# Designed miniproteins, single chains, continued (3), part 100

Each design is a single chain, and the fold is of that chain. pLDDT is the mean over its residues in the fold that is shown.

## One batch from the design tools (miniprotein)

Design m11699
Fold by ESMFold2-Fast:
Structure m11699 (fold): chain A 66 residues (1-66)
Amino acid sequence: MTFTVTTTMSPEQAIALVLSLMGLPGVSVTRVGDDTFVVTTTMSPAQADALKAWLESLPGVTVTEV
């Protein structure tokens, strides 16, 4: 599953989020802009759905499924 993640958080918070995501098994993160990342997962559909829900729960984070 692949998500486009856009943030309005501080650069430090965005970096912390990316590092947290990169620490997850089956997750790859590509930075495509200053505030925009593409997250690709090889985890189970249930885990990917849980990750998406968690990301959408974060303040200043918008997630679009592709």
Scores: mean pLDDT 78

Design m11701
Fold by ESMFold2-Fast:
Structure m11701 (fold): chain A 63 residues (1-63)
Amino acid sequence: SPAEAMEQQREEARRHRDQLVERVEKGTATPEELVHVILLWQEGLVEDSLAQKAMELLRKQLG
């Protein structure tokens, strides 16, 4: 059913998000992963402190 497919997608998104959080905290995230974390922050899915760290790392890698 559509509801079952949606739940499976949410589970996969949750696992991917957890992996992104860990990589940002360890300072090993790619620029693409850092942008993804900032977008998740705009949706209220990550803490302000993590988003701030992601923005700082992104500036350092791309600025």
Scores: mean pLDDT 79

Design m11702
Fold by ESMFold2-Fast:
Structure m11702 (fold): chain A 58 residues (1-58)
Amino acid sequence: SEEEIKEKAIEFLQKKMGLDEKLATARVEELIKKYGSAEAAVKALAEELGVPVSVILG
């Protein structure tokens, strides 16, 4: 679901990238607004970080 994808992306930024919850949440929400969905946001984030989407989603 969109909410599960959003939550997994926020957790990835916190646990793997070292962002605090507020910054991780803000970044993911900004990407969702920019790209129109949580799935599109995660694809964009994966491209920016040079990792497969599966690394962010588990």
Scores: mean pLDDT 84

Design m11703
Fold by ESMFold2-Fast:
Structure m11703 (fold): chain A 61 residues (1-61)
Amino acid sequence: SAKEIEELKEEIKKLEEKIAEIEEEIERNKDDKEKVLELEIELGILQLRLAVLKLVLKKLE
């Protein structure tokens, strides 16, 4: 449905914004090895989620 596609696009946009935020946090905290590792793990998980959502969107369109 149109609503489902719209909601999915909004979720993708929010996720892309969160990924950009974490990438910026990694750059700001590059001297804190433990923090960088934690953020890199979170980034990897979000990137996988984004890939799945984009694939779902393509199948609904």
Scores: mean pLDDT 88

Design m11704
Fold by ESMFold2-Fast:
Order: C-alpha cells, then structure tokens, then sequence
Structure m11704 (fold): chain A 86 residues (1-86)
C-alpha cells in the first residue's frame, strides 16, 4: 500500500507541473492578446484579427486540457485521502 501511495503522489506532482506549464502559457497568450488590442487601437488589421483568432483557438484548447488535468488531479487527491483514512 505504501508503494501505491508513492505512485499516486508522483502522478500528482507530474500533473501539477503540467497544469503550471499550461497556466503559464495561457497567461502569455492573454498578454499577447492584450498587446495586440492596445497596439491596433480602435482599428483591427486583417493580420491582427488572424493572430487574435489563432490565440483564441490555442487558449480554448489549453483551457479544455487544463479542465481535464484539474479533474484528474482532484480524482487522485481523493484516492490519496481514501488510502490515508484506511
């Protein structure tokens, strides 16, 4: 049972690292989006619009992945609590 607990703790650490990387990337994309909007002022160029769409698609993909990983993390944390209560 101690080996099972160690495996779950290692999996949690791996997921937390992956979540952190995705959150950092989402932050970078949000900053890029803000800079594009500030630079173009009230008039969006075709190139700026295409970049905003690209950023939006990447943000949606990353947000979906983040949701899946956070659910996995919550599940693993519950499994650890159940093992510790035994």
Amino acid sequence: MEEELKKLEEEIERLEKEIREIEERLKELTEEEKKLLEKEGGKLTKEALEKLIEIGVEKVDLAVRLTVLKRELERLKREIEELKEK
Scores: mean pLDDT 80

Design m11705
Fold by ESMFold2-Fast:
Structure m11705 (fold): chain A 79 residues (1-79)
Amino acid sequence: MEAYEEGLRLLAEGKTEEAIEKFEEAIRKDPNLAEAWYNLGKLYAMGGELEKAAEYYEKALELDPNNEDARKALEAIKK
């Protein structure tokens, strides 16, 4: 949980690469933390890594099927 919260703080400060590292730490410690998978998908999509973003969004949806934002983002990538 704490690594995820630190990732959100770093994002608010515009420190995108450091935020990615914290979200990756969060999923390593808790692979069922759907919010961390979703945020990684969003950040990789912003960086243009759409294939990686799609994989992370799919994992987020498997863990939390009610994440409407992840579903819409994945639909937009797959067209």
Scores: mean pLDDT 83

Design m11706
Fold by ESMFold2-Fast:
Structure m11706 (fold): chain A 66 residues (1-66)
Amino acid sequence: MSERVAAVVAAAITASAVADEETVKAAMAAAEEEAAKPDATPEDVLEAAARKAAELGAEEAARAIR
């Protein structure tokens, strides 16, 4: 497992503890899109998930992911 894939999993676990299913799905989709980019770092993946959670009003989830 690459560090980018580990970051996606970490974001999913963190978001699932404090956010609803729709927020988790959206955050995971953003993280997967970022992880698919060849130059993406694990930090970029986590930031993509956190940013999407914040956009949906789940600021606690975004804070927990970061």
Scores: mean pLDDT 73

Design m11707
Fold by ESMFold2-Fast:
Structure m11707 (fold): chain A 76 residues (1-76)
Amino acid sequence: MLDEAIELFKEAAESTDVEEAKELMAKGLELIKKAAEELEKKGITEETLPKEILEKLKEAEEAAAKAMENIKKLLE
């Protein structure tokens, strides 16, 4: 799920169509939300997350930031 979200954010960052970039960003964010809800249901906190999952969350956050920057650039 995190890997799929990262891929969607990377596609959004490379898109030349603002509507496509927005849709890809929205899909990635929905996957992150679902992943967070599943972790919360299991009682897993950020402090108890495996390092590998923390690294993936950071990668997803960085990819989402690039996607957002691309969307802003396409709107200008």
Scores: mean pLDDT 78

Design m11708
Fold by ESMFold2-Fast:
Structure m11708 (fold): chain A 85 residues (1-85)
Amino acid sequence: MSDQQIQQSILDGMQTMVDMYQQMNYPQDSIDEMQQVVDTVQQMIDQNSSLSQTVQQMMDMANNSRNPQVRSFIQSMVSRAQSMS
């Protein structure tokens, strides 16, 4: 699988999780922060960033987040990316 295909799979998975959390009435602050992560990954794909650069940015966002739900969300997607590469 190409880096672009892995990145797109992660992006699709992240958006699906955000949509699910919105339906489950998760706190709006958590949803907004997760959406910012999705938007950042989308921007990196649009700029032809490598999978390694995208994963590193996601890890940096997780480390800077004070929200345990957002950190878990990012870490699960990073783990999925690493298992596909």
Scores: mean pLDDT 84

Design m11709
Fold by ESMFold2-Fast:
Structure m11709 (fold): chain A 86 residues (1-86)
Amino acid sequence: SKEAEELLKKAKETAKEALELAMQALKKAKTLEEIQKAIGLAIRAMGLEFEAEIKLKKGNATLEEAEKLLKQAKEDLEEAKKLLEE
C-alpha cells in the first residue's frame, strides 16, 4: 500500500537522522555521560525504526503499529537532541 511505502520512507529518513545525530554527538563539548546517553537514545531510535521497517515489509504489522514504533523512534531522537543542545 502507499501508506506502508510512505512509512518505510519515513523510517529510513529517521535512521539517517539518528546516525547523523550520533556522529554530531562525538563533536560536542559535552560531558562524556551526556554524549553516551544521547548516542544510546539515537541507537535505540535506529532499532525501533528497523523493527518498523521489518514488520512493514513482512506484512506482520498494522499501519498503526508501524506508526507507533516510528513515533517512539522520533521521541528518542528529540530527547537526544535536547541532551546535545548548544
Scores: mean pLDDT 72

Design m11710
Fold by ESMFold2-Fast:
Structure m11710 (fold): chain A 72 residues (1-72)
Amino acid sequence: MEEVRKQLEEAIEEAIELAKEKGNEEASRYFYKKMKEILEKADLSEEEKKELRREALIQLYNAFGELQKEEE
């Protein structure tokens, strides 16, 4: 679980950098694809995968909110 959480956090960081270069829409598509790949490869319960997905999406939306303020 912790290793998968780290992979999701790295994917969020990659999505933030992509959003700065190409915008939030492309970054969101990249992140959703990456998140799906990470979770599908993980040997985790459905409950653990749901919790990790929830945490990752909250972190991503918070990061995008900060970028939106900077791009006014």
Scores: mean pLDDT 76

Design m11711
Fold by ESMFold2-Fast:
Structure m11711 (fold): chain A 61 residues (1-61)
Amino acid sequence: SAEEVLERLEEAAKEAREEARRQGLSEDEINQKVTEAFLEVLATLSPAEFQALVDLVSAQQ
């Protein structure tokens, strides 16, 4: 579901950020790791899952 996609994105970002900080990476490197994690999740989405995410975000506005 769209809510599960949002949870996956939030968890991926949190894990990437915490792991990068534990490794002593710079803020720029942390931001890059978070971006990479987001792109990986988005790349796994079907067109239908991506559309559901867009619809959920639009409904929250």
Scores: mean pLDDT 80

Design m11712
Fold by ESMFold2-Fast:
Structure m11712 (fold): chain A 59 residues (1-59)
Amino acid sequence: ISEEDRARFEAGREMAVALGVPEEEAERIMREALELVESGKMSVDEALEWMYRQVRRAS
C-alpha cells in the first residue's frame, strides 16, 4: 500500500475519533481495513468504504 493511500486510512481514523468512536476502536477498524487491502481481499476504495461503514455503526 502506498504512503498516499495509508494517509487516507489515517484520515479516516481521525474522522472516526472526531465522530465519537473510541481511539482504540478507530485504530482497530483502520488496521482491519489495511489488512483487507494487504491480503488482496479488497481494493483501497472498497476497504475505505468498509471502514466508513464500520465507523457509522460504532458512532
Scores: mean pLDDT 83

Design m11713
Fold by ESMFold2-Fast:
Structure m11713 (fold): chain A 99 residues (1-99)
Amino acid sequence: MTLAELRAAVEAGVAALRADLEALLGPGFADRLTAKAREIGELLINNTPENLKKALELYEEAAREIIEKLAELGLLKDPESAFEQLEEFRRKQLERIEE
């Protein structure tokens, strides 16, 4: 796979994510999350430890917004457990990046 093919795959994924999020959560929320997803994709293409930490931060912000919105819509039974799982995931990934 070339870097051009990887960038095209990231762009296609972001477009699909926006469409799905717009359908489920509304266009304003979808636009914010797709902007973060695009930034994460660019950081992952240039995967220095600093960029991986920034990507993880943006992922946590996006995931937290999704959890909050799903809880607001009554679609999530245990938002506190979801937040705890997100914090554990972030901690584990941060340890991996710092190795």
Scores: mean pLDDT 74

Design m11714
Fold by ESMFold2-Fast:
Structure m11714 (fold): chain A 67 residues (1-67)
Amino acid sequence: KKKKIEEIKKKIIDLAEKRKPEAVPFVESYLRTIERHPALAPDIIAAAGKLDPEVAKLLAEYAELLK
């Protein structure tokens, strides 16, 4: 459902703002890339996990909702 996708996007951005506001543009870029190129999701999630494992978990949930 569109609502679940919107909710998860908000959670990811809110979390990034709370922990590292300077990382928000990068997280927004990750969300956009996963949406446009779902095949790249595993690589993006792995890269995000090196910075913040919780953000990576939410990105994985977002990628799953887009299937």
Scores: mean pLDDT 78

Design m11715
Fold by ESMFold2-Fast:
Structure m11715 (fold): chain A 76 residues (1-76)
Amino acid sequence: SELEALAAALAARVAAGDVEGAAAAYEALRKRAGELYLEAKAKGPEAEREMEAYLEELEARLAPTERALLEALAAA
């Protein structure tokens, strides 16, 4: 999916030490996640619940990467 590709790009940039690229990728990921959530919400309660569950799972998977990015930004 688009979000999985964006998440993979974010993780790769963090691993490479590209802090600015990682920050931009993180912003793009959050923006797209928000757009997809609003699209799902417009489709109905079932789609909203499925998207919410997926985004919660994705956020849990990304938590270590997000922490690493925030630590790198704080050290800059």
Scores: mean pLDDT 87

Design m11716
Fold by ESMFold2-Fast:
Structure m11716 (fold): chain A 55 residues (1-55)
Amino acid sequence: TSTKPGRKLTIEDVREIVELVKKGEAPAEILNKDGSPVEERTKVLEEYEKELEKE
């Protein structure tokens, strides 16, 4: 994808992070796509925790 219309972290990205955390890895690179800040950091974190707590 060559375009980046202000999309930082999506639920799909969060799921990838959760998967990596479960494996014992959590790349910070995914957290900040193209070095852009997370607009919905709080909401993303809630989704992230929700996924983990589901387990």
Scores: mean pLDDT 51

Design m11717
Fold by ESMFold2-Fast:
Order: structure tokens, then C-alpha cells, then sequence
Structure m11717 (fold): chain A 60 residues (1-60)
């Protein structure tokens, strides 16, 4: 999914690309699941990026 691709981009240090992809192409539920996984795996940078995208989507 787009959220899984965003998670992989964030793990590669491509936080800007990850944020844009998660915001524009992923559903809210997909971003929530990817964020849950990032938090469980303690991927702090990915969790931060996905969390920001989720917050923006929820404010829509």
C-alpha cells in the first residue's frame, strides 16, 4: 500500500517523500496501521513522519 511504501521511504531517511505519499495516496486507516507498526518496531523517524501525515488527514 502507499502507507507501506511511505514507511519504507521514511526508514531510508526520505521523510519528505514519505510524508507526501502517505498524505496524498494512502487512506487514513492505512496510515494508522503503518504508524502502529512503526511504533511497535520503534522506528522513531518513520513513526514521526506517519504520525504527522495521520494528524493532517484527520484534520481534513
Amino acid sequence: SAAEEAYELAKQGKGGEAYELALKEASIDEVREALRRALAERDSNAASTLGEALKEKEQE
Scores: mean pLDDT 82

Design m11718
Fold by ESMFold2-Fast:
Structure m11718 (fold): chain A 68 residues (1-68)
Amino acid sequence: MDEGIKSISEEVRKMLESVGVPKEEAEKIVKKIEENLRTYYETGDVAALKEVSDILHEIMEKYDAKKA
């Protein structure tokens, strides 16, 4: 389980770096995603999955959006 979560988080980190997210910010985002995935697998809380989705959506919106 944790190994699978780590594998996913490493893929996410590479994706974030490829779209220009700074290393320190990418690491924070990856940690937050990893923690929410752990919460979901440990408790079944679907709100944790929504948090992961929201984080990814915010990143895409922020880095794919115009300067404003």
Scores: mean pLDDT 74

Design m11719
Fold by ESMFold2-Fast:
Structure m11719 (fold): chain A 77 residues (1-77)
Amino acid sequence: RQAIELKPNFAEAWNNLGVALSNLGRLDEAVKAYGEAIRLKPNFAEAHNNLGVALHNLGKLLAAAKEYEEAIKLKPN
C-alpha cells in the first residue's frame, strides 16, 4: 500500500488498532478505536461490526445491536 494515501484520519488504522486491543482484552480502548474509525469513515461496515462485537462483550447489548444493524445495511454495497 502507498504511504501517500495515509493521512491523520486513518480510519483503517484505527479499526486495526481496535482489533488488536480487542484481542488483548482491552475492550474499552477497542471501543474508542472503532469509534474513531467510524467518525472518520461512517460507512465503514467492518468497523461497525467490530464495534458491535466489543460492545456486546462489554454487556452494552442495545448499542451493540445498533452497530450490527448499521454493518448489515452497509454490507450490500
Scores: mean pLDDT 80

Design m11720
Fold by ESMFold2-Fast:
Structure m11720 (fold): chain A 78 residues (1-78)
Amino acid sequence: DPEKAREKALEYLRKAIEAVEAGDLETAVEYARKAARFAQSAGNLEAARYAIEAKAAAEAGDTEGALEYARKAIETLE
């Protein structure tokens, strides 16, 4: 169900943003990874790519990049 996958991608992207804002980058990586998988299942490859970039930024300790890419992923899913 692409619509349910889209809803799940948005849910996990919002959770990833909350985790980054809380300073929990390890949790942000996991939520961004889940968001990317659901975005792919929704057929939105652009959102999946941004979610992967958010994950990579969080793994690198780049909080600003993680927030920017997660927000871009949300915009492509809305």
Scores: mean pLDDT 89

Design m11723
Fold by ESMFold2-Fast:
Structure m11723 (fold): chain A 78 residues (1-78)
Amino acid sequence: SKEAVIEMLRLAAEALEAALAGDLARAEELVEEMARLAKENPEAGKEALAIIQEAVREAEGDLAKALELIREKIKELE
């Protein structure tokens, strides 16, 4: 569902925030939760993963830029 895609993108944004703050344990926990939701919602998981991969590609390794792109996509989908 669209709601499941938005929830997974929110988890991805929180994981990027945690990574940028140096909290790698928190980032890993959030990535695991996102993977769990993707397993329960395979279609939404594929869509969320595609969005995240596109944001990471556009950001060219800049995690802060990737975070901004994901946040903008969440706002677009709401």
Scores: mean pLDDT 86

Design m11724
Fold by ESMFold2-Fast:
Structure m11724 (fold): chain A 82 residues (1-82)
Amino acid sequence: MEAEEYEKKAKEYEEKGDYKKAGDEYIKAGEAYLNAEKPDYVKAAEAYEKAAEAYKKAGDYEKALEAEVNAGLALLKDRILS
């Protein structure tokens, strides 16, 4: 629920060209997917990958790298815990 709302906000920021805020909202979506009653690691990874893309467009390569690492960790959890 919360995760989908963060993704919607992120997409709205992308459409406005505010890629930094889009990245921040995608990070919140990824965290919400991880912290759900039933964690969705695949959707968390997808959200973190979108955050990385947004941060790259914003020129924030440090945050983009952090988001890519978090996406990889979410995919690892999906493969070894599910």
Scores: mean pLDDT 84

Design m11725
Fold by ESMFold2-Fast:
Structure m11725 (fold): chain A 91 residues (1-91)
Amino acid sequence: VEEIEKELQAASDAINAGDADKAITELNRLTELIKQAELTPEQLRDIGIRLVALSLQVVGALVDGRLTPEQAEAILEAIRKAMKALDEKEK
């Protein structure tokens, strides 16, 4: 859980800095942590909300010119993969 929170924060920081490569790397690590972790329904919901918040940060960074459209699309795809892994844990 603490590692998941660390990767969420690292992804947020990278998006705010306009570092697309780092954001994608942190999100890929997050996806693997989600796949391997035992998560409660409350933890699944919290992570889901935070992934939605990251998507909004990507849009904000794109509008501010900190990310290119291609970088924003790549990060949003990485977030989508993390959300899919999260959905699979609810089974």
Scores: mean pLDDT 83

Design m11726
Fold by ESMFold2-Fast:
Parts: sequence; structure tokens; C-alpha cells
Structure m11726 (fold): chain A 98 residues (1-98)
Amino acid sequence: SPMAERAIELAERAIELAKEAIKLAEEAIKTGDEEVLKEAKKTLLEAEEELGLAEIHLAIAKLVGDDPELIAKAEELLEEALKLLREAEKLLEEAEKL
């Protein structure tokens, strides 16, 4: 099931990038460092790109009737990634208001 497995890998990457974006955004809020803020924005964009690719691969996996257990795992990871991305976006909005 290459499509569902790829969706999982991409979603896991999106989660890790979103967590890093959150950490960088929190540091930017604490320090006021414009370079840290730029890095947080870049990391969030990379997380959004990986999530978008994961969504495409998951859609294909569902269309071709890939492994239902792997599809379910990919869906759970995508929901986690989306939650973390929304948290990162809120923190970045706070950092930019400095």
C-alpha cells in the first residue's frame, strides 16, 4: 500500500515540522528575535507543504481501496498535524504583533 504508507510518512513529517514551528514561535514571542520569527514562518510553510502532499496521497489511497488500517492511521496523523499547524499559526500571529 504505497499511497497510504506515503501519506503516513508525510503526515509524520508535517507533525514534526509543526512542533518545531510552535517551539520557534514561542521563542520569537519570548525574545522578540526577528530571525527566529522568520525561521518559524519558513518551518510552518514546510509543514503546510508536507500536510498538503499527505492529503493528496491519502485521497489516492482511499480512491484505490488501499489498506484500511493504514488509511485510518494516516487520517489520525493528518488530524494531529492540522491541530498543531493551527496552534503554530496562532502563536505566529501573536509574535508578529510585537
Scores: mean pLDDT 90

Design m11727
Fold by ESMFold2-Fast:
Structure m11727 (fold): chain A 80 residues (1-80)
Amino acid sequence: SVEEELDKLIEELKKRVEELAAGMTPEQRAFLEQAYAAIVEHLRTLAEKHGLSFEEVKDELERYWKAMERLLAERQAAAA
């Protein structure tokens, strides 16, 4: 089902978040956790309300992940 494949993608994303969070400061980790929650909500909305294919949901996840990585890098640069 759409929900089962979405749950699998979310679990894979959670593993990526945990790997990236290793060695981060509490503030960086909190930002990453907030970004993760926003990504999950967005992906669920796309799958449930807009009828996206699993390939489209996966592509959207990767775009969102790259955007989150850029925001983390920009925040670190601005703090320097």
Scores: mean pLDDT 75

Design m11728
Fold by ESMFold2-Fast:
Structure m11728 (fold): chain A 55 residues (1-55)
Amino acid sequence: SELDKLIEEGVEVLRKQGWSDVVIRVAEAELRRIAETSKNPKEELRKLIERLKKQ
């Protein structure tokens, strides 16, 4: 799904930044929760990924 692709993009951003596997797993779970519970999950995930890229 498109939401799964966005979650994967967020995880890849964190991996490239050198975060530990534990931190990445926690972040992936939070991205998945946003995808499942948000009123506008695509927009929320895109905004969060852009914020992560800025770190």
Scores: mean pLDDT 83

Design m11729
Fold by ESMFold2-Fast:
Structure m11729 (fold): chain A 68 residues (1-68)
Amino acid sequence: GPAAAEAGRRAAEAGARGDAAASAKYGQLMHDNATTPAQARGGRAAAEAGRAGDSAGAYSGKHEMHLA
């Protein structure tokens, strides 16, 4: 829904600038507000990667969120 889409945009912006912590925060918000399975998976992946400090994983989660 709109809240998940907005969180996804913010996570993508954070990921693009290398801000893993912000990407994790907004990825989690996208997961929590997801209305589709793809949004839930994308948000979860970005949140987990960001928490781990995995910039490559955070980037992959960001890309998946854009495809949801």
Scores: mean pLDDT 67

Design m11730
Fold by ESMFold2-Fast:
Structure m11730 (fold): chain A 58 residues (1-58)
Amino acid sequence: GDAEAARAYMEKAAAALKAGDLGTAAQYASQAVRVGGSEQAIRAGEELGPATAQLAAA
């Protein structure tokens, strides 16, 4: 998987989550898992905040 792409998608997920757009946040988290794998997406999410990590873990 692409760890850089997973990180970029998780940053977009975190921004959407902060804006209150849960649907967009979940879609970006799903893309992070698709391109980087679950472990890389969860790790990137953890660095961005616990709520963002939960999106990748779902």
Scores: mean pLDDT 80

Design m11731
Fold by ESMFold2-Fast:
Structure m11731 (fold): chain A 64 residues (1-64)
Amino acid sequence: AMDLVLEAEIVRAFLLIFDYLEKKYGELDPAMKARRDALIARYQELVAKLKELGLEETVKRIEA
């Protein structure tokens, strides 16, 4: 299984890429929007798990 911190960093990076694409092109297609929404849900789950483990500082670093 992937480390939770590494997974959170990867998911965050993909979300930033989606933000860049939306800003540059104005709109994401429906499939990309659905994938982004799924990644947002997964990121929130990972953040909750990391906070449960006492890794709040790590979460703040990922979100910076």
Scores: mean pLDDT 80

Design m11732
Fold by ESMFold2-Fast:
Parts: C-alpha cells; sequence; structure tokens
Structure m11732 (fold): chain A 69 residues (1-69)
C-alpha cells in the first residue's frame, strides 16, 4: 500500500537523511501518482507511533499538519 511505501521511505531516511531518491519519492513522485498529503501524514503518524524517537517522522508529521491547515 502507499502507506507501507511511505513508512519504508522514512526508514531509508533514518539511515541517510540526504537520500534524495527517498525525499523526491515522498515530496514529488507519490503526490504526482495521486497519493494524498493526508495519506502521507497518516503513514508518518503511524511510523512515529512505532518509532517515537524518529526525528524524521516528527518533522514530516509537523510539516504535513501545518501544510494541511
Amino acid sequence: SAKEHVKELLKELEKDPNNTKALDEIALTLPAKGVSLEEILEAAEEYLAEHPDSEIAKRYVEGLRRLLE
């Protein structure tokens, strides 16, 4: 699912925050394929619940919540 794919991309960003391929997949490719920002936010929130110390997931949750206001 798209949510599982987002969670896997967040895992890759935990290993390398400068992973341009993973950053572009979340920011550009998935939205272009019709994945909503709300669905990406839900995936990031679920990932953060599973990994509460994830700074990457915290940033995505905070940024997407702000964008969806």
Scores: mean pLDDT 85

Design m11733
Fold by ESMFold2-Fast:
Structure m11733 (fold): chain A 62 residues (1-62)
Amino acid sequence: ARKLSAEEKEILKPIIEEVLRMKGYSEEEIEEELAKIETYSQAAEVLDLSVSAVRAIIKKLK
């Protein structure tokens, strides 16, 4: 899967943080999970979305 750029990571960061908070993750656990997210596939897995849906979110918020 394609790696996320720094810009794409910044766009997804608040969305991923909110999803993980809703799942019951602590702020420390959220930071650890964010550090692991390097690719579109990893972001898609965390968000429970397809890679295509992640691309659509980035395109919409860009």
Scores: mean pLDDT 81

Design m11734
Fold by ESMFold2-Fast:
Structure m11734 (fold): chain A 87 residues (1-87)
Amino acid sequence: MLTEEEQKKLAEAFKKLDKNGDGVITKEELREFLKSKGIEVTDEEVDRILAALDKDGSGEITPVELAEALRREKPSPEVQRFLELLK
């Protein structure tokens, strides 16, 4: 289970990505976030990050899926880069 501090950090990280407040991160929100950080990404790279985080295949990232990704050791380079931007 996430600690209260980890839940707060997750909420702050999610708030940076979820600009429309719908409680999920879409492919478009992920792309716009990466672009806002000055990272040039292709649709294929965004799809790879989304596929690695979206364990249920919904096409959206939930707070639970993001929390699981933050706990994972040795993510792919694209996922690791994304997670480092949330710090």
Scores: mean pLDDT 70

Design m11735
Fold by ESMFold2-Fast:
Structure m11735 (fold): chain A 58 residues (1-58)
Amino acid sequence: SEEAIERLRKILKEYLGVEVSDEAARRIIEEIIKEYGAKSEEEAIKILEEELKKILKS
C-alpha cells in the first residue's frame, strides 16, 4: 500500500539516512513479512523499526 511505502521510506531516512524507490520499499516490506512471519505490512514496518532501534542503540 502507498501508506506502508511512505512509512517505510520515512523510517529508513530517519534511522539510516537512506532514500529508496517505491519498488525497493515494497520488496523490503515483502522480505520482512516472509522472514519474520508478519501478518500485515504494518507489522512488518514495526518489526523493522524495532530492529533498527536495537542495532543503532547498541
Scores: mean pLDDT 80

Design m11736
Fold by ESMFold2-Fast:
Structure m11736 (fold): chain A 61 residues (1-61)
Amino acid sequence: SENVEKAGRALVEIYKKNGEVTEEQVKEIAAKYGVSPEAAVTAANLILREEDPNTFLKIKK
């Protein structure tokens, strides 16, 4: 869905800027777009893997 894609893109932006995202940032972004944290992380990983199949979102906690 559009909201899942927006959440995933937002997490990718944080990741590219900081090299990682926090669990709190995942929950905040997911809540902002009305999606589950799992859906947001899945969308972010799909976006990152389009650029590099070996890349995963690094989540700190």
Scores: mean pLDDT 83

